# Designed miniproteins, single chains, continued (3): the designs that were tried, part 15

Each design is a single chain, and the fold is of that chain. pLDDT is the mean over its residues in the fold that is shown.

## One batch from the design tools (miniprotein)

Design m8523
Fold by ESMFold2-Fast:
Structure m8523 (fold): chain A 64 residues (1-64)
Amino acid sequence: MTGEEELARAEELAERAIAESEARGDSVSKLTAQAELQKRRELYAALKAQGASEEEIARALRFE
């Protein structure tokens, strides 16, 4: 799985989590999901700028 594919998967999961939190009126869970997605996007951009391979980026995005 490439870093781009891993990021796309994370975005899909985050959108679902945000929608579910919004439906429940859970602003804390919504903000948490948004913050986690932003961190993954920033990590993807930083690693790509450093010349990391798509495989290395994918591994980094899978770590907790």
Scores: mean pLDDT 79

Design m8524
Fold by ESMFold2-Fast:
Structure m8524 (fold): chain A 76 residues (1-76)
Amino acid sequence: LAEEILELARRARESKDPEEALRLLREAERLLRELGEQARADPSLEPELRETLARVRELVEGMPEELLRAIAELEE
């Protein structure tokens, strides 16, 4: 699950299409929410959740500002 989330975020960062990047990020967010629910039931997954959140944040911060702006406009 964590690997799938990171792969979606990486693909979003490498995307040249803001709509595709947004779709990939939303799918990653959905899976990340699922991982969060699993970690709530099983505290042993909390380190994996924290690591995954940190890595997703780094990938998103590494995206071009132009792409991030276009994604923000699409979310409105």
Scores: mean pLDDT 74

Design m8526
Fold by ESMFold2-Fast:
Structure m8526 (fold): chain A 76 residues (1-76)
Amino acid sequence: DELELEIELALVTMQVALIKREVDSLPETDPNREKLKKLVEEAQKKIDEALASTDPQKRRELIEEARKLVKEAVKL
């Protein structure tokens, strides 16, 4: 379902943006700041690759990878 993929992509994009905003508000002395930055950058890269892909299977895999990175970031 292409619409389902578009919804999932939009949701993970929003989650990454919210986490990025939170990271930008953290002091540089926060021990999780660098880990969060790296996870956000990797998730954004997966989102960008999914947006560029017309292959539904590849898009699903990239969206799942981005969601996994977001879950790791939320646990920090």
Scores: mean pLDDT 84

Design m8527
Fold by ESMFold2-Fast:
Structure m8527 (fold): chain A 55 residues (1-55)
Amino acid sequence: SMEEQIEKLVETVLQIAEDNKLSREQALHLARAMADLERLSEEEKEKVLKMVEEG
């Protein structure tokens, strides 16, 4: 499902951020780039960014 795809993307971003010691700003930039690559809608992208910011 799309919700599962979003959750997996968020988990991937947070894992990369932890492994590479990324700042919150860098993690958000990565999340934005990955959401764009996956061709998510603006609404889905906002959901990803909110989840990454809260994680």
Scores: mean pLDDT 84

Design m8529
Fold by ESMFold2-Fast:
Formats: C-alpha cells, sequence, structure tokens
Structure m8529 (fold): chain A 63 residues (1-63)
C-alpha cells in the first residue's frame, strides 16, 4: 500500500539524516504508528529539520 511505502521511505530518510541512534529510533517508531501520508511527512520534517517540500521530494524518489 502507498502509505506503508511512504513510511518506509520516511524511515530511511530519518536514519540517513539523524546521527543519534536513539533519536532516529524514536522518530522511526512514531512514523510507523502514523495513519496518514501528511502526518508522516510532517513528523519526518519535524525530526530531521528538512522542509516538508524536501521530505516529499525525497520520499517520491524512494517510491
Amino acid sequence: MRLERVKIAASAIVLSEIKDPEKAKKAVEEILSLKSEEEVIEKTSEYTGLPKAKVREEVEKLL
């Protein structure tokens, strides 16, 4: 499903951008629990500091 693929892509972005393993783990756990694509992009933006538009661009590259 698209949402599951978006969650996996967002998790990959988090793991590449966040150097602290504990922060990355918490971010991934939260992202995997979300129920909408917009929430996933918003939380990935919050955790990584990347603008939402850049998060969407990187997610689409991984799909």
Scores: mean pLDDT 83

Design m8530
Fold by ESMFold2-Fast:
Structure m8530 (fold): chain A 79 residues (1-79)
Amino acid sequence: SLKEKRDAALAELAARLAEARSLEEMIAAMRETWRKYPELSLSDLADVLEPRALALGFSPEAITEALTELIRELAEEVA
C-alpha cells in the first residue's frame, strides 16, 4: 500500500540522514529515496530532511535552496 511504502521510505531516509554530515549528503539521500519510491510526496521526504539539516546548523535559506533545486531535478526526471 502507499502507506507501507511511505513508512518504509521515511524510515530509510531517516537512517541515511542520521549518518549524513553535509547538506549535499542529505540531498543525495533524499534523491536516492525518491528514486526508489517516486509515487511518494517530495514534501513528506523534505519534512524529514529539514529538521535534521537545521539541527546540524544549516540555514533555512540554504535548506530551501537545496530542496528547491532537488525537487526541480526530480520533476524533470518524471516529465
Scores: mean pLDDT 82

Design m8531
Fold by ESMFold2-Fast:
Structure m8531 (fold): chain A 96 residues (1-96)
Amino acid sequence: KKELAERALELIERARELIEAAPLPAEVREGLLLSLEEIKKLVEEGKFEKAAKKAEELAEVLRRLAAASEDPEAAAALEEAAELLEEAARLLREAA
């Protein structure tokens, strides 16, 4: 349903805000933000299964980056962003 997709977009936007504010190297931040933009475009195109799959893949990347981070603030932000993307993926699969 449209409401599930809109809720997923809200979660994706919250993940974007966390990544933008996190103390990450610029190159890493830019790559993550580009991936989020791709997921948003897929949602806007109604490609919910593809968007969910990409959100799940990005969540795995974020968890690996968090585990490798020596900065606890960056690690916490990346883990929270991963949880938001996992929830967004679940909502998108329900919308499909």
Scores: mean pLDDT 87

Design m8532
Fold by ESMFold2-Fast:
Structure m8532 (fold): chain A 65 residues (1-65)
Amino acid sequence: SAALEALARRAATFLRALYGDRFRELPEEQQLAIARAVLRRYAPEPLSEEELDALARRVVDLALT
């Protein structure tokens, strides 16, 4: 979904601004937990657990690129 990709990019941009290079230094479990928290806060509608898991991974990938 284009809307979910836009949400992931917004979340990644926020995490890059907040953590910078320090985000890369965090354990993967913490990176995913932070991404999930940001997505829950920014999502205009509730995400399924499957969508949240996939999108959190996408947010982490984008934030680390």
Scores: mean pLDDT 84

Design m8533
Fold by ESMFold2-Fast:
Structure m8533 (fold): chain A 79 residues (1-79)
Amino acid sequence: MTVAAQAALLLANKITEAEGGATGAALPEPASEEARRMAEEAFRLIPEDASDEFIGILIKEIAEGAEPREAVERAREAV
């Protein structure tokens, strides 16, 4: 799994947990340090009133290798 794919999965799991859901899919191996940092940084940048559309675009941008700040900015522009 690429760093970007790991970061996107970790971000999705963090968002699901924050919304009161159960922890999502488990990684087959420990996530890289970079993937964990990217997921944490992106999660911190999510607005409290973020829409589902914003979240979907953010996860997609991270999966495609965007930096967390860039991914958040693109998601804001897209919604």
Scores: mean pLDDT 73

Design m8534
Fold by ESMFold2-Fast:
Structure m8534 (fold): chain A 93 residues (1-93)
Amino acid sequence: SEAARRALEEAEAAVEEARRAETGEEALRAAERALAAAERVLADPAASREEKRRAAELALEAARLALEKAETKEEILRAIGLVLRAIGLLLDL
């Protein structure tokens, strides 16, 4: 669907934002956007299984980048939460 395609593009852009992030907070915000976009793809009944898998993988990649860039205990815990949520999306496939 057009909505799923746009959400995938948003997730891909969010991964690149997380990759370029200079702070843990910037990477976390990008990872949260990637996860939200991935959740929209998985909720779309017109999205293919391949699109849903790709979206979940993008959310996981962004979450891992946020974990790598996390500097504070709070940022680390938030990043771990995002990683677990992204893994949950993969398991729902």
Scores: mean pLDDT 91

Design m8535
Fold by ESMFold2-Fast:
Structure m8535 (fold): chain A 132 residues (1-132)
Amino acid sequence: SMIDQLIKAGEGDKAAAYNVAGQLFFLRGDYEKAVEYYDKALALDPDNANAWNNKGQALFKLGDYEEAIAYYEKAIALDPDNAAAYNNLGQALFKLGDYEKAKEYYEKALELQPDNERARKNLEEVKKKLEE
């Protein structure tokens, strides 16, 4: 398979190859397999903020919002400038009904990346919820 070839080609950097394999499973909707490959990447490189964020996104797709939050927080602890992780944290909090915290994290994502279209739309939506 393309994934098996990618892992083999990345034998000199297995962590990166596993992270990319996880992304490919995520794009196919195989979220449990995505988590497995992100775990393999993180076992080799536990300081990879993007792999923590990606694992959180896969858990979010599985409906494990509280677990996703823990991994987004880990990504932010490793890379405080990760605008995507702040936006994703806000989305998980929105799913749990914590609209005030969701708003704070969307605002933080926009401070770091003012042209983040997704964070802007999410902020507009959460503001509507808070005005109800």
Scores: mean pLDDT 89

Design m8536
Fold by ESMFold2-Fast:
Parts: structure tokens; sequence; C-alpha cells
Structure m8536 (fold): chain A 54 residues (1-54)
């Protein structure tokens, strides 16, 4: 899934790749991801992606 790909990217230190995978998982939320999620540091972003794994 795109969420698994985002988490794998974060584990590799690829924050930009993780953001792109999140936008593919939630295409209707693309603008919100850029505004609210992309500015977060890698640690906080990793926590959010893990919660979304559900």
Amino acid sequence: SHIDEALAALERGDVDGAIEHLKKAFPEQRESIDRYIAPLDREHLTHIVRVLEL
C-alpha cells in the first residue's frame, strides 16, 4: 500500500518520498498534506504514518 511505502521511505530517511506516497494514498487530501503534514519533522511524520497504517 502507499502507506507502507511512505513508512519504508521514512525509515530510509526519504521524507520527500514519504510525502509523495501519502499524497497517493490520500489524493483528495493532497493540499492538506502539504500544509499540515509536510512541515512536520521526520519523527512526528513517522508517528502519523504509523497511526494511518491501522
Scores: mean pLDDT 80

Design m8537
Fold by ESMFold2-Fast:
Structure m8537 (fold): chain A 65 residues (1-65)
Amino acid sequence: MVDEAEVLVGLADILVALAKKLEEQGKYKEAAELYRRAAELYREAGDEERAEEAEERAKELEEKA
């Protein structure tokens, strides 16, 4: 079975991909929500670098919304 941390990273990656699609559609608030959720999953998986990047992106989009 895959490592649980690997599953969390995979789920976060999916949320980031979905957030990027929403961002392309101008849905900045919805995209920011997904980036925040992805950041939580990355942090839970121990990936602090990606968590911080996702949090910063969410903040940036919230400022544009």
Scores: mean pLDDT 82

Design m8538
Fold by ESMFold2-Fast:
Structure m8538 (fold): chain A 67 residues (1-67)
Amino acid sequence: GKEELQKLINRLIGLKLRKIGLEIELEELKKLDPSDPAIQEKIKEIEKEIEEIEKEIEELEEKIKKL
């Protein structure tokens, strides 16, 4: 019912907020020295986490669409 939809919406909001935070961190890292291997490694880690969150968002949006 409505309660199940609200739980999915709350989870979706949480994931979107986490993604925004990671995108901000990624932008800040990209302003640093792009030749630094440690910065390149952090960028790759954050990009991977963003991709995983985007997939979870798509799955949740599809579930919400079917309700």
Scores: mean pLDDT 85

Design m8539
Fold by ESMFold2-Fast:
Structure m8539 (fold): chain A 71 residues (1-71)
Amino acid sequence: SAELLGAVYRALLAAGVSADDAKIAVIALSKEIEGDKLSEEGARKAAERASKVMSPEDAEKVREVLLSFVQ
């Protein structure tokens, strides 16, 4: 799912998330994807883990972006 991870990374940058925080979010997401699909539960878990090490503002952006990729 390099395609999904790349798309999420670009969307996070477009939303104003820093490159470092976007990378953290993508790493968290990589543990929650099932092949090429992202579930709502997986997106929420990834966002929760990533948000522990970033600002509340970036955490909200990350949550919104990850949920937008749920299938």
Scores: mean pLDDT 82

Design m8540
Fold by ESMFold2-Fast:
Structure m8540 (fold): chain A 60 residues (1-60)
Amino acid sequence: GRMEKLRELAEKYGISVEQVEGALQLLKDLGREVAIQYLVRDLGLSREEAEELVEELEKL
């Protein structure tokens, strides 16, 4: 289910489930670039990792 996918993404990218949920909320409310900036600037992911995670979240 959705929660299982969010946990898998959290483990893969070394962030919390709550942080993945935050990125998904930003993506839905403010769009792709805001979600990417959150992941890069606030969570320390590379831009490549942030873009890959956002692509996975867009499928949900």
Scores: mean pLDDT 88

Design m8541
Fold by ESMFold2-Fast:
Structure m8541 (fold): chain A 57 residues (1-57)
Amino acid sequence: GLKKAAEELSKYPETKALAERAIELVEKGELKEARKLLGEAAEKSKELAELVNKALL
């Protein structure tokens, strides 16, 4: 789910900060905010859009 997508994105320098923040939001149960941040990360990197879309449904 969302946590796994955020962990994968945290491996990439371009999206690391957004991914780490999304992981924190998932741990707090704020899934809607986490999903929003992962969507913003996908927009910043087209290479990661497929990864994020597969994890976000």
Scores: mean pLDDT 71

Design m8542
Fold by ESMFold2-Fast:
Structure m8542 (fold): chain A 87 residues (1-87)
Amino acid sequence: MDYLKEKTEEIKKLLKKAFEIPLTEENIPKREELIEKAKKLFEELEEFIKKNKAESEEFKELLKKLKGEIEKAEEEYKKLLEEYYAK
C-alpha cells in the first residue's frame, strides 16, 4: 500500500536526519523533535494497520522492525548525550 510505504519512508528519513544534525546545544531540541515525530508517525502507522488490516505476518514484521529502529535510535541518542555532557 502506498500509504504504508510512504509512512515507513518518512519514519526512516526522520531518524536519519536526527543523526545527521551535529550534536550541539542548539541542535539537541531539534534532534529530539525529529525522534518524537518518528515515534508519532510509527504510532499512526500502527493504528492504521490495526484498523485497516488484520495483523498479517508481513505487517507484523514491518512494525517489529520499525519499532526496533526507533528504539535503537533513542538508545544511541541517549548515549550520545551522555558522552556530550561527560566532556
Scores: mean pLDDT 74

Design m8543
Fold by ESMFold2-Fast:
Structure m8543 (fold): chain A 82 residues (1-82)
Amino acid sequence: GKREEAIELILRAISLALQGRYEEGIRLAEEALRLAEEVGDELLKEAARSAIEAARAMEEGDILRAIGYALRAIGLIIEGEL
């Protein structure tokens, strides 16, 4: 479903960002945000936004900030499942 697709896109976006593929990571996270908006899942929208910020932080070379945003995105996904 759309929610499952959005979660997969967020995780792929984070993976791509950590690999230095920031443009692709941002693109997938933006797609995840659109799917989350269609589903009306506020935690998933915030997770997608955090994935975008993680990719931007990696692009800027701020690895600690990127890790913080990546962990926040994962935490929000887990919170939505509880």
Scores: mean pLDDT 88

Design m8544
Fold by ESMFold2-Fast:
Structure m8544 (fold): chain A 61 residues (1-61)
Amino acid sequence: SEEEAIRALMEELGLSERQARGVVTLVKELDEEVAIQFLVKYAGLSEEEAKRAVEIAKEHL
């Protein structure tokens, strides 16, 4: 569920609730590669962190 994905992102990566919601939305709406690039550019995550965030979100969605 989205709530489980948000919690996992906050607990495992230390993301804010806003950042975690953003990851979930991007993973649902965009291609994986585009979601990673968006997170790097707008969320201030490294490419490795963005890839991990997408993995966590997909695991719980």
Scores: mean pLDDT 83

Design m8545
Fold by ESMFold2-Fast:
Structure m8545 (fold): chain A 68 residues (1-68)
Amino acid sequence: ALEEAEELIKKGEQKLKAGDLLGALFYYSRAYTLLSRDPSHAEKARQVFEKALEIAKKLAAESLKEMA
């Protein structure tokens, strides 16, 4: 599970660098789901969750700016 989560984080990072916020959010959310199943990975799960939240906030801000 950890190896899969780390691969998903890496893919999310690649999407974020490419400007694909939706793709990045998808991969980080999947990584969080895998990490949150194991309490021993709680710290890494928290970091991934915070990163996903920041991406979601950016997407929401872009949508609001388009409507304004």
Scores: mean pLDDT 78

Design m8546
Fold by ESMFold2-Fast:
Structure m8546 (fold): chain A 72 residues (1-72)
Amino acid sequence: SEEDITEKVRIANLHLEEAETDEEKAAIQKALGDLYFEQGKYEEAIKAYEEALKLKPEDKEIKEKLEEAKLK
């Protein structure tokens, strides 16, 4: 449900505050992008994917998800 996705977003943001490495931060930002995309929050999804891509510039999956979000 939307409420369940909102709770997952809250939890992911808490994990992001505690993340120590670029790999952890990129994974959490990618997950946040996926959650925002599922909610139809495409602008927030774009921002999260862009932050993940700054940390992992060659990640093809993140690039593809970012382009999908931009088409909405």
Scores: mean pLDDT 85

Design m8547
Fold by ESMFold2-Fast:
Structure m8547 (fold): chain A 68 residues (1-68)
Amino acid sequence: NEALKYAEKAIEYAKKGDLEKAVEYLEKAALLLPPTQEDIDEAMKKMIEKGEEAGIITLAELIKKKAE
């Protein structure tokens, strides 16, 4: 599942502090398995509360859950 692979890479790069690569892979995952507006809103809340890395990881984890 390519969406799972890209979401996993987004999380990996986010944890390494490479937010540019993290966003690139997150966008690729979202193109294959589009998140809902509720998923996006949840990720935005996490980004505001805990920073951009947390928002990226939250959205990528939501895409992973939907890929099953």
Scores: mean pLDDT 85

Design m8548
Fold by ESMFold2-Fast:
Structure m8548 (fold): chain A 55 residues (1-55)
Amino acid sequence: FLEAVKELAKKTGVSVEDILSLPPEVLKLIVERLVEYKVISEELAKKIIEAIEKL
């Protein structure tokens, strides 16, 4: 979980703390847009979405 968030932070330039403080719906929207931009893989996006759904 934290590893996936760290990878997202590194690719986007957003801090881990900022990512974790986003509402789940907002984080999902951002992750979906990043897949469209080809900034992150669909696999990474799925890992992040599943992790926040477990919170």
Scores: mean pLDDT 75

Design m8549
Fold by ESMFold2-Fast:
Structure m8549 (fold): chain A 107 residues (1-107)
Amino acid sequence: MEEKKKQAEEYLKKGIDYLRKGNFDEAIKYFEKAIELDPENAEAYRNLGVAYLLKGEYDKAIEYFEKAIEIDPNDASAYYVLARAYRLKGDFEKADEYLKKANEIEK
């Protein structure tokens, strides 16, 4: 419904504001609210993943980046942060694979 998508967009914007301020727990809450109202919002999943990545919760970050890519497979930014998450886990093979994919999309 249109009104739910508008409210989801407002929650996404508020989550991004908290993310920029380093308040990752509040950012997560607002991204979760955005997803509840608009479960196909790839940007909300990507930003939720970034919040978990910045908290050091790499496995959760990867799950949300994979969900973002499932919704929007042309989001190069999602592949870049997914590659970063795998590098931080020490999985350099997967990191290189996803970095290559991101570069192919941006080209």
Scores: mean pLDDT 87

Design m8550
Fold by ESMFold2-Fast:
Structure m8550 (fold): chain A 81 residues (1-81)
Amino acid sequence: SDELAKALADKAFELLQKAQELLKEGKYEEALEKATEALKLGLKAVKLGSGEALLKGIGAAIGAIGLRFEAGRKLGRPPPP
């Protein structure tokens, strides 16, 4: 469980890095897609993990929420509920 959670959290952080790069390039739709995938993986890591894997999952989820908000704002979309 923790090994899977760590792998999910690590992938979520890779997707966050890509989303951040896409935001800097003005590719807001692609950034939103990557940040949304990162959020899903981060939340799954939180559900399945403990210790460091749980904390990494939380960090990824928080980062994804922030990037989704920023990408959505650039696209003129309201923040999700």
Scores: mean pLDDT 83

Design m8551
Fold by ESMFold2-Fast:
Structure m8551 (fold): chain A 64 residues (1-64)
Amino acid sequence: GAADAAARAAAYARAGDGEAAGLHSVGTGWMGNDPEAGRRAGEAAVAGDADAATKYAQEAASLA
């Protein structure tokens, strides 16, 4: 569910795995009505911007 996806996104973001955080935050966003926050986290993670990826992953998680 959304809570599990959010927990995984946050855990990956804290561990510095921005790509995994982005992927899980996309799922959280779709479940929690914030798919754009999840998408932005994924884009930031691919770009190597760990701070932005973490911010958007947490945003997607908090709204789910």
Scores: mean pLDDT 62

Design m8552
Fold by ESMFold2-Fast:
Structure m8552 (fold): chain A 82 residues (1-82)
Amino acid sequence: MLNLLDIADAVRRLVEAGASPEEVAETTRRLLLEAGFSEEQAQRVAERARELVEAGASPQDIADEVLTLAAQLYSQEAAEEA
């Protein structure tokens, strides 16, 4: 099972390798789906990662934002169920 830190590290490495915004987004979406996130949640995080790559954000900033947003979405879903 993939954890959020592994996903963030994978995203960081892709950005460092010069992957396109679309490649970063698709990989982020797939990894989050594998980690048990919903398709809607995975797509939202993937879209945010794509936006940051297009804006020229650093690999570390993109990875940190992916981790933060994924954790926030998971916490919001848990709070709505409670």
Scores: mean pLDDT 79

Design m8553
Fold by ESMFold2-Fast:
Structure m8553 (fold): chain A 74 residues (1-74)
Amino acid sequence: MRKLSEEAIEKIAENIKKKTGLSDELAKKVAKALAEMLSKGITDEEERIKAIAEATGISEETAREILKKLIEAS
């Protein structure tokens, strides 16, 4: 699958920061993790939560809250 451009990832990171209040660095890590999961065709919520937690070092519980806020923003 086609990967998102770095510019698109930066735009996603800004949206994440705006919706969740995460730092710029953490928001970029979340954006990259989600973009990678999408490029692999992985849309399962549990897998996306694990990817966010692994990429950022936060708990799966916090990652679940972040993902919910992003889904509701769509």
Scores: mean pLDDT 75

Design m8554
Fold by ESMFold2-Fast:
Structure m8554 (fold): chain A 100 residues (1-100)
Amino acid sequence: SEELEAEIEWNLIRMQWAVTVRSGHDSEWAAEKVLEGLKSPHPLVQREAISALETLAKTHPDSVAPLIEKALQHEDETIREKVIEAAKASGDPRLKQLAE
């Protein structure tokens, strides 16, 4: 099943992301992995990417700001709406302004 393959792939990305974010040096890499997930054709991977984006926007807003700008150009309106929600929920004034 493509969905099972996508879940395995995303779980690996998520585990790597969690470790990387704790190091403080690879937050840009974590943002890049989230962007890759948002571009995935698999809805489950996109959903997990949005969840990761919400967390990253709160913990590393500087690294996620370019990702928010790029994700707002996504073809899927639902993905764009979730990106806006994540930016507004972050508490960061710059990310909130990008979402307006």
Scores: mean pLDDT 74

Design m8555
Fold by ESMFold2-Fast:
Structure m8555 (fold): chain A 97 residues (1-97)
Amino acid sequence: VSDEEIDEAVVDIALSLADFLARQGKYDEAAELYEKVAEKLPPNSPLRAEVYEHAGDLYEKAGNKEKAREMYQKAADALSGVDPERAEELKKKAEEL
């Protein structure tokens, strides 16, 4: 992937923007931004898992439990090949919703 370095800067900016949106009470918009960023990251990436987990947390705050579960499951999938223990924790977090 030729734009990998650009993706790092985009992730940092998007995380800052998502935090700002969450502080404004725009949890759904913040969660959607995290979700879109995670989709751009490599499929077996710890960073992708972290970004999906943050999206799930924000969807919970927005009252969207269905999207929150989906995000936690996607985060677990991203970790399944690199950190199976963390992946199991994320699956349990989705079940708790």
Scores: mean pLDDT 78

Design m8556
Fold by ESMFold2-Fast:
Structure m8556 (fold): chain A 68 residues (1-68)
Amino acid sequence: SAADKLRELLEEYNKDPRFKAELVGENTLRITNLGDVTSLIGLALRLIGDYPDLEVSIEGDTIIVTAK
């Protein structure tokens, strides 16, 4: 399910020192970028390409991922 994908992303990006991931709702994951703008844009493009069933948006230094 989309919720299972959010849990996988939560675990994956909390292991990467460039990011901090947290669940902010039942179907919403927030990923804070601790790196540069290239790591932010790169993550957004990867998520859009790999998870077409998830909604991805950028808000400042964070990426918001929502299950549809």
Scores: mean pLDDT 82

Design m8557
Fold by ESMFold2-Fast:
Structure m8557 (fold): chain A 63 residues (1-63)
Amino acid sequence: MDEEAVRKALEEAGLTPEQADRVIEAARKYGPEIGAIVAAKYALDKGLDFANEVGKRVYEAAK
């Protein structure tokens, strides 16, 4: 998993450092698909299309 790429994608999405740490931990423990779902959940307040894009970027960096 490219943790720097994951952190960059999450920061660009406007997630807090604490939310980014939770996404990275979820991806480490449960795999890139679960990390992407957690990231999308945090981004969902900005809309479904934005959440899907954030989840996709996290998945690609974490796989």
Scores: mean pLDDT 81

Design m8558
Fold by ESMFold2-Fast:
Structure m8558 (fold): chain A 55 residues (1-55)
Amino acid sequence: MLSEEEKKKMERAKESIEKHVLPLNPELGQKALEAVEEGNLEEAERLGVLGITLA
């Protein structure tokens, strides 16, 4: 989560969450975005998948 490559991957995850998760499940999408900002890509992906699944 601390490498430059991980930071770029997190930014892409953030964009994906905003486009695909946030419209389907705003609450979990917002939590996933917060996880990305905290540098927790694993948690962000987990919350994003959960948000899509629960939509």
Scores: mean pLDDT 76

Design m8559
Fold by ESMFold2-Fast:
Structure m8559 (fold): chain A 74 residues (1-74)
Amino acid sequence: SEELKRYVLELARRVSELMEKANKTTDVDELKKIIEELRQLLEEARRRGVPDSVIDALEQAIKKIEEKLKELEK
């Protein structure tokens, strides 16, 4: 549907912005907020029926930020 296509494009933009913020910061609290926001986007994407390839890419993005967070936390 045209709504799903528009949603996927908006999702890609929002994920890109969050990933850029995550790459630029070493603030643990900011990274935690970014992870939470990405997880909310993931659940919304699942509910809206976006393709599994998009879901997998988003899960992988979250995992990369979680690994960065673990490296910063002692």
Scores: mean pLDDT 86

